Designed miniproteins, single chains, continued (3). Designs and how they scored, part 82

Each design is a single chain, and the fold is of that chain. pLDDT is the mean over its residues in the fold that is shown.

## One batch from the design tools (miniprotein)

Design m11017
Fold by ESMFold2-Fast:
Structure m11017 (fold): chain A 83 residues (1-83)
Amino acid sequence: MEEEERRRREEEEAERARRYGDEVTDFVRDILLTGPYGGLVAGHVVNTLQLQAQQAAKRSPLVAQALRESAQRVSDVRSEILS
């Protein structure tokens, strides 16, 4: 029971982290398309997501993975738009 509750809670947190990452990625995409400072913002966002992933890693590996995947997506979006 405890393991099942923990897995469900981790999945819920990971899903929330993925949604957070999606919203952040969309926001960064908008900044990159509409303003001259988007690259700087994208860099800060990637660093912030990586730090949040590091902080989450001890408590929820699934949340940490979702945040790292989001950091990579922001980095990819930055590369796509600035290239």
Scores: mean pLDDT 81

Design m11018
Fold by ESMFold2-Fast:
Structure m11018 (fold): chain A 64 residues (1-64)
Amino acid sequence: MEEFLKKEIEIAEKEARNEEEKEKIEEAKKAFEEGKLEEAMRIVLELQIDLGIREIEEGVEKSL
């Protein structure tokens, strides 16, 4: 689980494009370093949802 969570954080960090997303990544990294794996996982899941929503929004703009 820890290795998976670390990889997900790294992927999210590469995909983050705005300050809000970057702040969430830093919070996830901090929780991970403190051993709060459940908290880190929740932050990562929230970030993945936000990234997915943005991808859908960009897809709509490309269709215009």
Scores: mean pLDDT 72

Design m11019
Fold by ESMFold2-Fast:
Structure m11019 (fold): chain A 117 residues (1-117)
Amino acid sequence: LARELADLFAEIYQAKTKEELEKNVKRLVEVMRRAAAAHPDEGRVTFRGKVIVLDEDGNVKYEVELPEFSVPIRVYREAVRLAAREKGVIPLPSATPGADSATVDELKIAPLSRFTG
């Protein structure tokens, strides 16, 4: 699940059309829902509102509406770590609050080069 999410974050960043982005976001939601169903007793991040893809300058490249869904915090954190380490992209927020659950109105996907040089 975490590796599948990391791959999808990279595919979202690499999308060349809005249609490709929308397809990859639907796949992301499906994987996150599977993760939530597999780990019902774990603290969760709830995503809603928008997915925003940023370029290397921090400018918005694409925006797509996001249906409400949740993913276990531990799975999300591992997916962020794998995406940064293996794919050179960073989902934001990269860290979840120290609460049992968190809500995120904007999921941003940025190249790691934006933050590390």
Scores: mean pLDDT 74

Design m11020
Fold by ESMFold2-Fast:
Structure m11020 (fold): chain A 66 residues (1-66)
Amino acid sequence: SLVERLVEAAAAGDVEEAERLARELVESTPGVPAEQRDALAGALVGAAKARDPELAERLARGVLAL
Protein backbone atom coordinates (compact mmCIF):
# COMPACT_ATOMS: atom_id res chain seq x y z
CA SER A 1 0.00 0.00 0.00
CA LEU A 2 1.04 3.65 -0.36
CA VAL A 3 0.99 3.99 3.45
CA GLU A 4 3.40 1.05 3.92
CA ARG A 5 5.74 2.41 1.20
CA LEU A 6 5.70 5.90 2.78
CA VAL A 7 6.49 4.40 6.21
CA GLU A 8 9.43 2.46 4.68
CA ALA A 9 10.69 5.60 2.89
CA ALA A 10 10.48 7.60 6.16
CA ALA A 11 12.34 4.88 8.12
CA ALA A 12 15.09 4.93 5.46
CA GLY A 13 15.18 8.74 5.22
CA ASP A 14 14.52 8.37 1.47
CA VAL A 15 13.27 11.90 0.84
CA GLU A 16 13.10 11.52 -2.97
CA GLU A 17 10.89 8.39 -2.73
CA ALA A 18 8.78 10.07 0.00
CA GLU A 19 8.20 13.09 -2.30
CA ARG A 20 6.96 10.82 -5.12
CA LEU A 21 4.71 8.72 -2.84
CA ALA A 22 3.34 11.78 -0.97
CA ARG A 23 2.38 13.45 -4.28
CA GLU A 24 0.72 10.19 -5.46
CA LEU A 25 -1.21 9.88 -2.17
CA VAL A 26 -2.55 13.47 -2.08
CA GLU A 27 -3.40 13.45 -5.84
CA SER A 28 -5.20 10.07 -5.64
CA THR A 29 -7.22 10.88 -2.46
CA PRO A 30 -10.54 12.57 -3.45
CA GLY A 31 -11.12 14.10 0.01
CA VAL A 32 -7.93 16.20 -0.07
CA PRO A 33 -8.71 19.88 -0.80
CA ALA A 34 -6.59 21.18 -3.72
CA GLU A 35 -5.31 24.12 -1.62
CA GLN A 36 -3.95 21.68 1.04
CA ARG A 37 -2.15 19.20 -1.27
CA ASP A 38 1.26 20.93 -1.09
CA ALA A 39 1.06 21.32 2.71
CA LEU A 40 0.06 17.67 3.27
CA ALA A 41 2.71 16.38 0.85
CA GLY A 42 5.28 18.61 2.60
CA ALA A 43 4.32 17.19 6.01
CA LEU A 44 4.81 13.62 4.72
CA VAL A 45 8.21 14.55 3.22
CA GLY A 46 9.08 16.22 6.55
CA ALA A 47 8.47 12.90 8.33
CA ALA A 48 10.98 11.24 5.95
CA LYS A 49 13.55 14.02 6.53
CA ALA A 50 13.12 13.42 10.29
CA ARG A 51 13.34 9.62 9.77
CA ASP A 52 10.05 9.28 11.66
CA PRO A 53 8.07 6.31 10.28
CA GLU A 54 5.42 6.59 13.03
CA LEU A 55 4.67 10.20 12.04
CA ALA A 56 4.60 9.19 8.36
CA GLU A 57 2.02 6.45 9.11
CA ARG A 58 -0.22 8.80 11.16
CA LEU A 59 -0.07 11.54 8.49
CA ALA A 60 -0.71 9.12 5.59
CA ARG A 61 -3.67 7.51 7.39
CA GLY A 62 -4.99 11.00 8.17
CA VAL A 63 -4.83 11.96 4.48
CA LEU A 64 -6.72 8.78 3.49
CA ALA A 65 -9.42 9.58 6.10
CA LEU A 66 -10.18 12.95 4.42
Scores: mean pLDDT 83

Design m11022
Fold by ESMFold2-Fast:
Structure m11022 (fold): chain A 99 residues (1-99)
Amino acid sequence: MSVTDRVMYAGRLVSQGNFDRARRIFSDVVRSGDVVGTRMVIDVLTGVGMNAINQGNIDHATQVVNIMRSLLPDVPPSQQPYARSSIQRVQRLIDQQRQ
């Protein structure tokens, strides 16, 4: 299975609420050191989190942020600022919906 296929499959699992299985797949990609795959993981999780917020599903968006934070220590240094910025963007929108 290609890295792209695995990341897209894991994104679908997150959208379906299967967080544990998705987190394992994303972790495998990030821990492999694949920079392109890691960027796809961040982009897919950001998109799912934003879509959950747009649907009013704040609990789902919170789970997505928790996955992103759990992956952050294994993100390559070159992608760390992008990953942190993406997490902050989703978290800010969650915080806005709480008020």
Scores: mean pLDDT 87

Design m11023
Fold by ESMFold2-Fast:
Structure m11023 (fold): chain A 77 residues (1-77)
Amino acid sequence: MPTPEQLKEALENFQKAIEALDAGDVETAKEYARKAAELLGSPNLGKLVEDALDAGDVDFARRILRTVQRYVEEKLA
């Protein structure tokens, strides 16, 4: 299980990834999503977001990021 510190840092990185997508900065969004996924011990999650963005499916990538962010928030409660 990730530590509470890792979960908090992952939430911050997911938030930054979503903000980057809202700004149209896909490269920055990929970087923050990758960092957040690594903190969760789920590098395949980062790959899934990257593949969605490479396919131009920003809405799907955003949905993944928000879903995982909500899951992490639940684990911190």
Scores: mean pLDDT 83

Design m11024
Fold by ESMFold2-Fast:
Structure m11024 (fold): chain A 87 residues (1-87)
Amino acid sequence: SRIEELLKEVREIVKETREKIAALTNPEEAKAVLEEAEKRINKLLGKAKLIALIENDEEGYKKVQELTREVIEEVKKLREEIEKRLA
């Protein structure tokens, strides 16, 4: 489904972003990478949520909410790791 494709793209962005941040030694560059990824992820999740609502796809909506929660936690962890590099 379109929702599953969007959620897969979000998961791929999260994985790529984590790997890029791990490879970067400059914390300001890592922060910029994370902020750009957050913008892209939020647009895709918003689109998936809208599709689920329009199509009355309760299971799709639940999957979007679950991934949104996971992404929020992952982004928080990545941000904390970057902050440790700035200290």
Scores: mean pLDDT 86

Design m11025
Fold by ESMFold2-Fast:
Structure m11025 (fold): chain A 85 residues (1-85)
Amino acid sequence: MEEAEKYFEEGMKYFEEGKLEEAKEYYKKALEIYKELNDKDGIAEVYYLLGLIYLKQGKEEEAREYFEKALEVKPDFARAQKALE
């Protein structure tokens, strides 16, 4: 999980800096590893954050798709449920 956590942390850093394309790149790298590990919490969290990035880019339809993917993996994910309101 060490490598997935590192990519996730880099993604969060770029997201906080407003570097949305770099954030997406690192979140996608983390997502690949979380999927290999079947880490549902990690997968859902990355999908949620990708949804937030698409919202910031004005891509509301893509954002909705990612929030729905997060809920498909983790149906009780309150933040993703709220994002679809």
Scores: mean pLDDT 84

Design m11026
Fold by ESMFold2-Fast:
Structure m11026 (fold): chain A 78 residues (1-78)
Amino acid sequence: DDDVLRAAELSREGEEAFAKGDYKKAAELYEKAVELDPQDADSWRNLARAYEKLGDTEKAKEAQKKADEAEAAERAAL
């Protein structure tokens, strides 16, 4: 699945940006990752953390809700 593989690469780059303290770049990379793989709860959770670091509490709350939805969907698909 090309989208899942690309999303994983973007999430990896986002983690590297986050570790360097570049939260804006991390958020942009995670946004692209969840566009390609909207069921990846970990990427949604990481996006929420990046938004929290940027002070964007509303976007962080929305991303956390999406992470919870993705986790619930994955559990139901099992």
Scores: mean pLDDT 86

Design m11027
Fold by ESMFold2-Fast:
Structure m11027 (fold): chain A 70 residues (1-70)
Amino acid sequence: EDKEKAEKATEEAIKSLDEYRQAVANGDTAAAQAAIDRLVKALNEAFKTKYGDEAVKKVLDYMGAREAAA
């Protein structure tokens, strides 16, 4: 259960990062704020499980790949 919960939270965090990047590119401040709020909520859910460190690593790996592509 905790591992599945952490995996779902990680997926939500990655999705929120994509939403944030698109919102910033479009100048949509409200969407950018909503995406950050969702990212923080998703990471907090992952940290409630023993897999929080794995979730952070996946998010950081995704951020690194997106920065290289930008």
Scores: mean pLDDT 75

Design m11028
Fold by ESMFold2-Fast:
Structure m11028 (fold): chain A 57 residues (1-57)
Amino acid sequence: DELEGLSVEELRELGRRAVAEGDLRRAIAYFQAASYKSLGEELEELRDVTADPPEAA
């Protein structure tokens, strides 16, 4: 819930802070959430442009 409400940039900032504090597990979680969110936004853009059958991409 918390991570879903944050922007990609905010997640990356939190990840960098966690690395500086030595909390690698938290940093990984933040970075993964940021990457997933960024990819999701790009995929939404592409879906509107290309309606061809993207089976098994």
Scores: mean pLDDT 70

Design m11029
Fold by ESMFold2-Fast:
Structure m11029 (fold): chain A 57 residues (1-57)
Amino acid sequence: LADELAAAIARLEDPSHVAPLMYRYGVPQEIIDRFAREARDETDPRRLAELVRRLLA
């Protein structure tokens, strides 16, 4: 899950697509909300992917 989701995120052009993608993968809303807080100023897809890996570990 974490590796597959991170790979998908790394290919996204728009950071706003990350949260909907997490929801589609069945990630709990609590984790999605935490991601939104921690990723607020981050636009680098690689850094967003790493954050998701960390939150799902």
Scores: mean pLDDT 76

Design m11030
Fold by ESMFold2-Fast:
Structure m11030 (fold): chain A 93 residues (1-93)
Amino acid sequence: GLEKAKELLKKAKKLLEELKKEKDEKKALKLAQEIFDLALQAIKLTDDKKIQKEALEIALKAAMEALKKSKDKKLILEAIGLALRAIGLLLDL
């Protein structure tokens, strides 16, 4: 429930700080994907819209950080895909 969702959100926030410092584009995208997966798990564990919104906003920030660091076309497209998925879920809240 809610307590587990908050724990996943806390882990996602820590990974986002690691992502901000990451210089390798492949590792940055992998961190953004992991953050997105944690956000999806968190929103499934709670009906709290504030927690759901915060988790998806963190996922979006992670996707945008990975996009900023990406130079390879495939990695750019994958980061854009994560960002669009996060935006779509935020609009559905």
Scores: mean pLDDT 89

Design m11031
Fold by ESMFold2-Fast:
Structure m11031 (fold): chain A 61 residues (1-61)
Amino acid sequence: EKRELVIQAALRVKEELRRMHPDMSEEEIEEFARNAARVAGKALGLSDEETEQAIEEALKR
């Protein structure tokens, strides 16, 4: 539920940045996705541990 919303936030940021900034490195894209997911996790009241687990899952997709 909340975890999936965090995963989707990270995935959306990755897709949008790859489309709009094709010269951006994967490391930079990943860092933006991680930051967006952390903001989403905090807004949804997830623990830091749950948020980091969701981020790692999103990065595998």
Scores: mean pLDDT 80

Design m11032
Fold by ESMFold2-Fast:
Structure m11032 (fold): chain A 72 residues (1-72)
Amino acid sequence: MSTAEKLLKEAEELLKKMEEAIEKNDIETFLEELGKIQELIQKAIELGLFDVANKIVEGASKLEEKALEKLQ
């Protein structure tokens, strides 16, 4: 499995946990998993995997918008 595939798979798992945290109204877990997603985005950028970073950012932004509507 390539580094790009590993990062995308890890991001998919974290995004799933973020979505579950939104459904459970668990703000603390959501913010913790968001921090981990931000670390993966930074790692992808450092590796020159800009397409991977962009996909992760898109997924995270959609969940952040949902959280803003539900967790306030």
Scores: mean pLDDT 83

Design m11033
Fold by ESMFold2-Fast:
Structure m11033 (fold): chain A 66 residues (1-66)
Amino acid sequence: AAEVAGAKERYDILKQNYDGAKKLYENADKADPETKALFKQGYENMKKLYDEAKARYDALVAAAEA
């Protein structure tokens, strides 16, 4: 139970961070190339962490008894 709750909290936090980084990258269409590259790197890093946290949460939910 506690492990599932902790994984959900981490997933929720990383989803917010991923959504924010994605928005910054998508809104960087008029930014200079250096700034756009920085936002792209941040978005890619956040997506990786989000994907890992989601996979862990999904696996723990599937393994847990209701």
Scores: mean pLDDT 78

Design m11034
Fold by ESMFold2-Fast:
Structure m11034 (fold): chain A 60 residues (1-60)
Amino acid sequence: KKDIAQKAIEKAEQLVKQSGSKEAQELVQKAKQYLEQGKYNEAIAYAGKAIDEALKKLEA
């Protein structure tokens, strides 16, 4: 699960850089905090939310 969480966060970071979304940046930061705590399910969930927010801004 740690590898999955790391990959999800990496993808989220790339999309956040492209989108410039502040909301997505906050969600990535939370995902990183959960990863650091060993809460991989929460890290994956927040990385997914960050990806969704970044994509929403890129599509607008």
Scores: mean pLDDT 80

Design m11035
Fold by ESMFold2-Fast:
Structure m11035 (fold): chain A 58 residues (1-58)
Amino acid sequence: MLSEEELEEIARRVVEIAREKGKVSTEEIAKLIEEMGYEVTEEILERIERRAVGLLAR
């Protein structure tokens, strides 16, 4: 299970990709989760996407 600190780290990387490219795909988020050593699940993917959207809206 992802800790809040790990979730924030992944979400921050997703935001970096989105800012550099203007967008980020679900596939890129899934790849990032796998590279961090976690299993890609719908719940983890949704939590990361929600956190990244919140960070982008700031």
Scores: mean pLDDT 77

Design m11036
Fold by ESMFold2-Fast:
Structure m11036 (fold): chain A 65 residues (1-65)
Amino acid sequence: KVFLVTPRTGSSEEAAKVLSTVPGVLSARPLGDRVVVEAEDSVTPEQLRDALRKAGIEADVREAP
């Protein structure tokens, strides 16, 4: 699965670091103002949002086509 994460608070680099700690995330790469996340099929957008929220980062999380 691929997710697109747009942080509202903090930087894309900070968001990428947090996202890379989530079990099942294979890579989290900052790309401009967004983070491209590659993850196992078991990973949900809710898990990514929860990890970011715990770190104090507000973000929009979308599953990419």
Scores: mean pLDDT 82

Design m11037
Fold by ESMFold2-Fast:
Structure m11037 (fold): chain A 92 residues (1-92)
Amino acid sequence: DARAKLDAAIEKMNALIQSMTTASLRMAATPEGAEVAAKAQELNEEVKRLAEELEPLGEKGAEEVLKKTLEAQGRFSEAVKEAVEKTRAAEQ
């Protein structure tokens, strides 16, 4: 069950990263879009590494690491939103 919860949480985090990447692709011609896409890839790799390390940590360790990863993704999602708004404002 703990592993199933971990997998579900990682899937949700990956969906968020994909959403951020899609936003970056909408801005593919801008430096801001390229930077956001690169950061999204780094987060994706970090999440995969953390998932592998969580296997021996048990339920408590998994919850703590997942919470930290979700918080990091939340901040990154906000950065993507800011970059998109900045590009739109500068264009208009």
Scores: mean pLDDT 65

Design m11038
Fold by ESMFold2-Fast:
Structure m11038 (fold): chain A 90 residues (1-90)
Amino acid sequence: SKEFEQVELWAEGILFNFDLPLPPETPEEFKEGLRYFKEGRYEEAVEKFEKAIKKDPNNIDAYLLLALALAKLGRYEEAEEYIKKAKSIK
């Protein structure tokens, strides 16, 4: 869908920036999620992004990456719900 394509393009940008130092305020759970995602470890990435959302419910980036990780696992209905949640924050 267009929504997943948009999230994938956005995620490619943040994954590219992960090769550079992330801002000091970046939550550790979010950084761990990015690492697992880059390694193709999507189940572990989901767990870390869920923890990041619990600590910061306004982290739109965590919702979008969680949705993309869920989509990579074939969990499309859950992925679409998190995309909707991300849109509702903004």
Scores: mean pLDDT 75

Design m11039
Fold by ESMFold2-Fast:
Structure m11039 (fold): chain A 58 residues (1-58)
Amino acid sequence: SKEEEANKINKEKLEELKKGADLEKIKRDVTEALKKLGFSDVVIEAALKEMEKVHEES
């Protein structure tokens, strides 16, 4: 499903963030991937907020 594909992308990008990748670059990559999968802006913003929280935690 699209949700399973989004979860896979999100996990991979979170791993990159934990390795010290640039948050703004990861946010762009996630936005592009989720838009390609057909997710709404609201869903994309929620995913980006989770990325920001993990980055703060890392």
Scores: mean pLDDT 78

Design m11040
Fold by ESMFold2-Fast:
Structure m11040 (fold): chain A 68 residues (1-68)
Amino acid sequence: GDAALIAAIVEETGLSEAQAQTALDIVKKDPDLTGKQLAASLKEETGEAISEAQALTAQNIVLDYLHS
C-alpha cells in the first residue's frame, strides 16, 4: 500500500527508501509536526541530517495521500 508513497518521497527529496519509510511512519503518527520538527525527528531516528525542505516535501506527499 505505502510503496508508491515511499517511491514518491525518494524521487522528490533524494532520501533513501529507509529514510522515506521513517518519514511516512512519523507523519502518520503526528501529522501536525512542523518541517523543522519532522527534520529533527528524522535525524534522531536515522542518524542522518535532513533539511527542513526535504522533511516538508516528504510530509506534504504523505498528507496529500491521507487527505485524499
Scores: mean pLDDT 81

Design m11041
Fold by ESMFold2-Fast:
Structure m11041 (fold): chain A 119 residues (1-119)
Amino acid sequence: MSSFTLSDEEAQIVTAASAALAAYDNGLTDEQREALYKELQERFGVSKEQFDEALEGVRAAREAKTLEELVEIVKRMSPAGQVAVVLEAARRGEDVEKLLPYLSPIAQRVARMLLAARA
């Protein structure tokens, strides 16, 4: 696999967002989410705040019914939450290019790399 060189911060954002999507997809219990967070923290340095914000990003994106609601969600979130919202929205076929201008620069860069890898 051709791995892109990521900064530690970019790698933490990717890891937190991807893990949050996987946690919802697999219906993980609170106990399983705590075990997952411990692994992410020990192996990748993901903070509890980053993981909790990524989980909230997935939850909020799943409840959002319009692109306008997704824009308001990403404006209020940290980079890990912003990337999680974009990945969940992309999975539903939303026009995520319209969300990218509202992301922090690091979240926009990470989201663009992940979207390109799925194309």
Scores: mean pLDDT 83

Design m11042
Fold by ESMFold2-Fast:
Structure m11042 (fold): chain A 54 residues (1-54)
Amino acid sequence: MLTEEERKKAIEEAKRVVTLAQDPSNAAEAQRLARELGERYGDKVAELFVEAMK
């Protein structure tokens, strides 16, 4: 799937998005960053968010 380095960075980015989404005042920014992740990783983005939430 992704290299270990790519996966680690992608999971860190997904964790940041999840953290921002916890605060309603950051919801718009979190959604924008999640969209950017989706554009970069495509179908893999859902798997990255699952890993980030573990």
Scores: mean pLDDT 76

Design m11043
Fold by ESMFold2-Fast:
Structure m11043 (fold): chain A 61 residues (1-61)
Amino acid sequence: MLSEREKLQKAVLEIVNRAHKLYDEGKSLEEILEEARKFAEEKGIPQEVRDAILRNIEAFL
């Protein structure tokens, strides 16, 4: 079984990978950040972690 921390790490990785896929597909930064935010919310990721993920995506794009 995955621990709560491992589940969170997996969800973060899935969000980042999804953002990169959308970028490769030619989606706008605004669309990518909106999708990442929605997916993070659906996964129940804490707001502070969500904000960190969004900042990282924005920095890479």
Scores: mean pLDDT 77

Design m11044
Fold by ESMFold2-Fast:
Structure m11044 (fold): chain A 90 residues (1-90)
Amino acid sequence: MEKLKKLEEELDAAFDRLAQLVNDGGPVEEIAEAFRRILELAKEIEKLGGKNSDVARRVTAAALLVVGRSIELNDPEYAEAFAKALKEVE
């Protein structure tokens, strides 16, 4: 299905963007938005019958990147932004 393939490609691109933003020390707002994008794409892929294991792996990797950055910076704004992103995609 064309839509599923496009969403999987968008998920890969969104993950790469998040990884780059975290590595470059980008703004909290942009990192939180990139994380939210990954969660939204994962949810849509799951609805369309995409591979749950691959989606779960991408989401877990993204969560580990943002948690690692939050710990490194000891910045409560990171924790608050990610908590908000998670709640918005529930």
Scores: mean pLDDT 71

Design m11045
Fold by ESMFold2-Fast:
Structure m11045 (fold): chain A 71 residues (1-71)
Amino acid sequence: MTKEELEARAKKLEELFAGKGLEEELDELEKLAREGDPIALAHLKALLVMAKDLGDEELAERVERIIKELE
């Protein structure tokens, strides 16, 4: 997958989840990542970095657990 395709799909996922609650976004990303979508896994990793930067330890722990189970 090219960098351009990766960025386009990441933007589409971000737009798709616009207006959804964080819980709904996490549930959908977890489902897609467990189905083997590498874009969903990359989005989860980006969300983990953002959660840590914002100091949201509860969100960071939840996302980290999902990533760890998939690796």
Scores: mean pLDDT 71

Design m11046
Fold by ESMFold2-Fast:
Structure m11046 (fold): chain A 86 residues (1-86)
Amino acid sequence: SMELLEKAIELLREAAELAREGRVEEAERLIREALELVGEAFGEFTAEVIEAMILIERAVALLEGKSEAEALAIAAEKGVELLESL
C-alpha cells in the first residue's frame, strides 16, 4: 500500500524535525507510528528490520558524541532513506 508507505515517510521526516527541536518524546512517538504503518504495509518482519537499523543508527550517533536529540533526528532520517528504497 503506497499510501501507508508515504504516510510512514512523512511521519519519519516530521520526527527528525521534532527531534532537532528537542521534542524527543514526540519524535519517538512518530517513529513508533511510522513503524506500525510499515508493519501493516510490508509485514512485521520488515518493520522489525527497519526498527533495528534505526536503533543502530541512533546508537552510532550517540557513540560519536551527538546529543540525544541530534542522534534521534539522524536515526529518523535513516528511516526515511530505508523506506524510500522499498
Scores: mean pLDDT 89

Design m11047
Fold by ESMFold2-Fast:
Structure m11047 (fold): chain A 79 residues (1-79)
Amino acid sequence: MNEEKAEKLKKEGEELFKKGVEAEAAGDYKKAAELFRKAAELYDEAASLTEDPEKQRELTLKSTAAYIMAVGAEVEGEL
């Protein structure tokens, strides 16, 4: 059950990350930052639920990448 929930949260995070990329492409950096932050939170939650060290590492890397994208969008939105 935890692995299935982790996979569901991973997919939800991937969809939000994709929406963040689309928002950034549209010049909506504020929305992109919010979407990337939410994606990172979902990846972090998924990482906390999995007991597979390789999946945990993958999800942690995805979360870190999403946080970097969120910060980049926040900075771009202030310019």
Scores: mean pLDDT 86

Design m11048
Fold by ESMFold2-Fast:
Structure m11048 (fold): chain A 73 residues (1-73)
Amino acid sequence: MAERLRAMADEVEKKAQEAESLGNTEAAKKYRQAADLFREAATHYENGDREKARELYRQAAKLVREADKLMGK
């Protein structure tokens, strides 16, 4: 699971770069925040803090959705 969360962070970082290249700085910011939260979730998951990992995952997913809306997705 932790490696999947890091993979999600990498995917979201790519979305941030795409948003930035399109001039959507607010979307890029939200994607970067989400990527950081996915990485934090991975660390907590590895440390056995499953509840904290789930909460961070939910926060990251919310930011991705907000950024997707800003991108017209």
Scores: mean pLDDT 84

Design m11049
Fold by ESMFold2-Fast:
Structure m11049 (fold): chain A 79 residues (1-79)
Amino acid sequence: SKEYFDAWLKVLKGLPKEELERLKKIYEQLGDYTGLAAVYLAMGKYEEAIEASKKALEKDPNDEVARYLLEKAQEMLKK
């Protein structure tokens, strides 16, 4: 649900920068573009979050999490 994804992002945003950098490296090594997009969003790297979300959707067009992250990143760039 949207509420679950918002809660997940809030948890990530509360993590220290060092933890976010570690998660970023882990998701990069795993090729987990959805996880990468969430970490980029938590870091305020909206352009990178959009790119990662699009790559996730290229692999799985039905990834609801990747779609939600893409919409969030695009919304943040408009602000």
Scores: mean pLDDT 84

Design m11050
Fold by ESMFold2-Fast:
Structure m11050 (fold): chain A 63 residues (1-63)
Amino acid sequence: SAEDALRLGKALYEQGDYETAVAAFEKAIELDPENKEAYRLLGEAYRKMGEIDKANEYFEKAK
């Protein structure tokens, strides 16, 4: 489910596995495209990877 993908992504993010967290959050968005929390967390993961422009794009989608 989208919720399970979101939980997995959060756990990976907390472990510092940002690339795998991105994949999990992208799956959450694929399953539930209206999930604002998933877009916000994608932005946070990209920020941690230094992908600032991409992070800002996802933060805008999270509004």
Scores: mean pLDDT 85

Design m11051
Fold by ESMFold2-Fast:
Structure m11051 (fold): chain A 68 residues (1-68)
Amino acid sequence: GPEYKLVVATVPPEKRDEVIALVKAHGGEVLADVGNTLAFRVPKEAVDEVIAAIEAAGGRVDSVQDPL
């Protein structure tokens, strides 16, 4: 399958659904949704777009790491 990255971000509650929808549209998956913190498994090719969307939504990317 495609190479993936793990992305952890803090997202404003009002933008959570918007960010999740974008991640899913790009073939990503939500791994965790706890308070304002979201963890995603994202295809490598979509990572830059997901980061840009999180930042545009007023969120912060906390980490981007290789899958275990």
Scores: mean pLDDT 80

Design m11052
Fold by ESMFold2-Fast:
Structure m11052 (fold): chain A 61 residues (1-61)
Amino acid sequence: SRRAALEATIAALERVRATLEAQLAAARAAGDEESVAVYEAALAGVRTGLEAARAELAALE
């Protein structure tokens, strides 16, 4: 169902966000400016995707 697909997407994006947050913290600790920029950009995209998926899930009610 569309609901199940959205719930799966949200769960997958939340896992990706957690991984990226851990990688960003490690990159910051290492002083890796290039990786910090990449992970910050990726996190912004994941957060936007989560907001969109959650809004769509809410609209299914």
Scores: mean pLDDT 89

Design m11053
Fold by ESMFold2-Fast:
Structure m11053 (fold): chain A 71 residues (1-71)
Amino acid sequence: MVPSEEEVRKAAEEELKDSPNKEEVVELLVEAARYAKKAEEAKKAGDEEKAKEYYEKALELIAKAAELAKE
């Protein structure tokens, strides 16, 4: 199950409580969750190419969040 935007935001805010880049990292993770949800919806609609595109976008956003969280 793809977590909701609210669930991702709450989890990220708790985990990144003391991070200087917390707000930016949270927004990147929330956007990644949106793309993951779009990928799931595209897969259910039978659009495998679009599902892959959205999933790859979600992974790119997660990678950006991870890099920013290290700083």
Scores: mean pLDDT 77

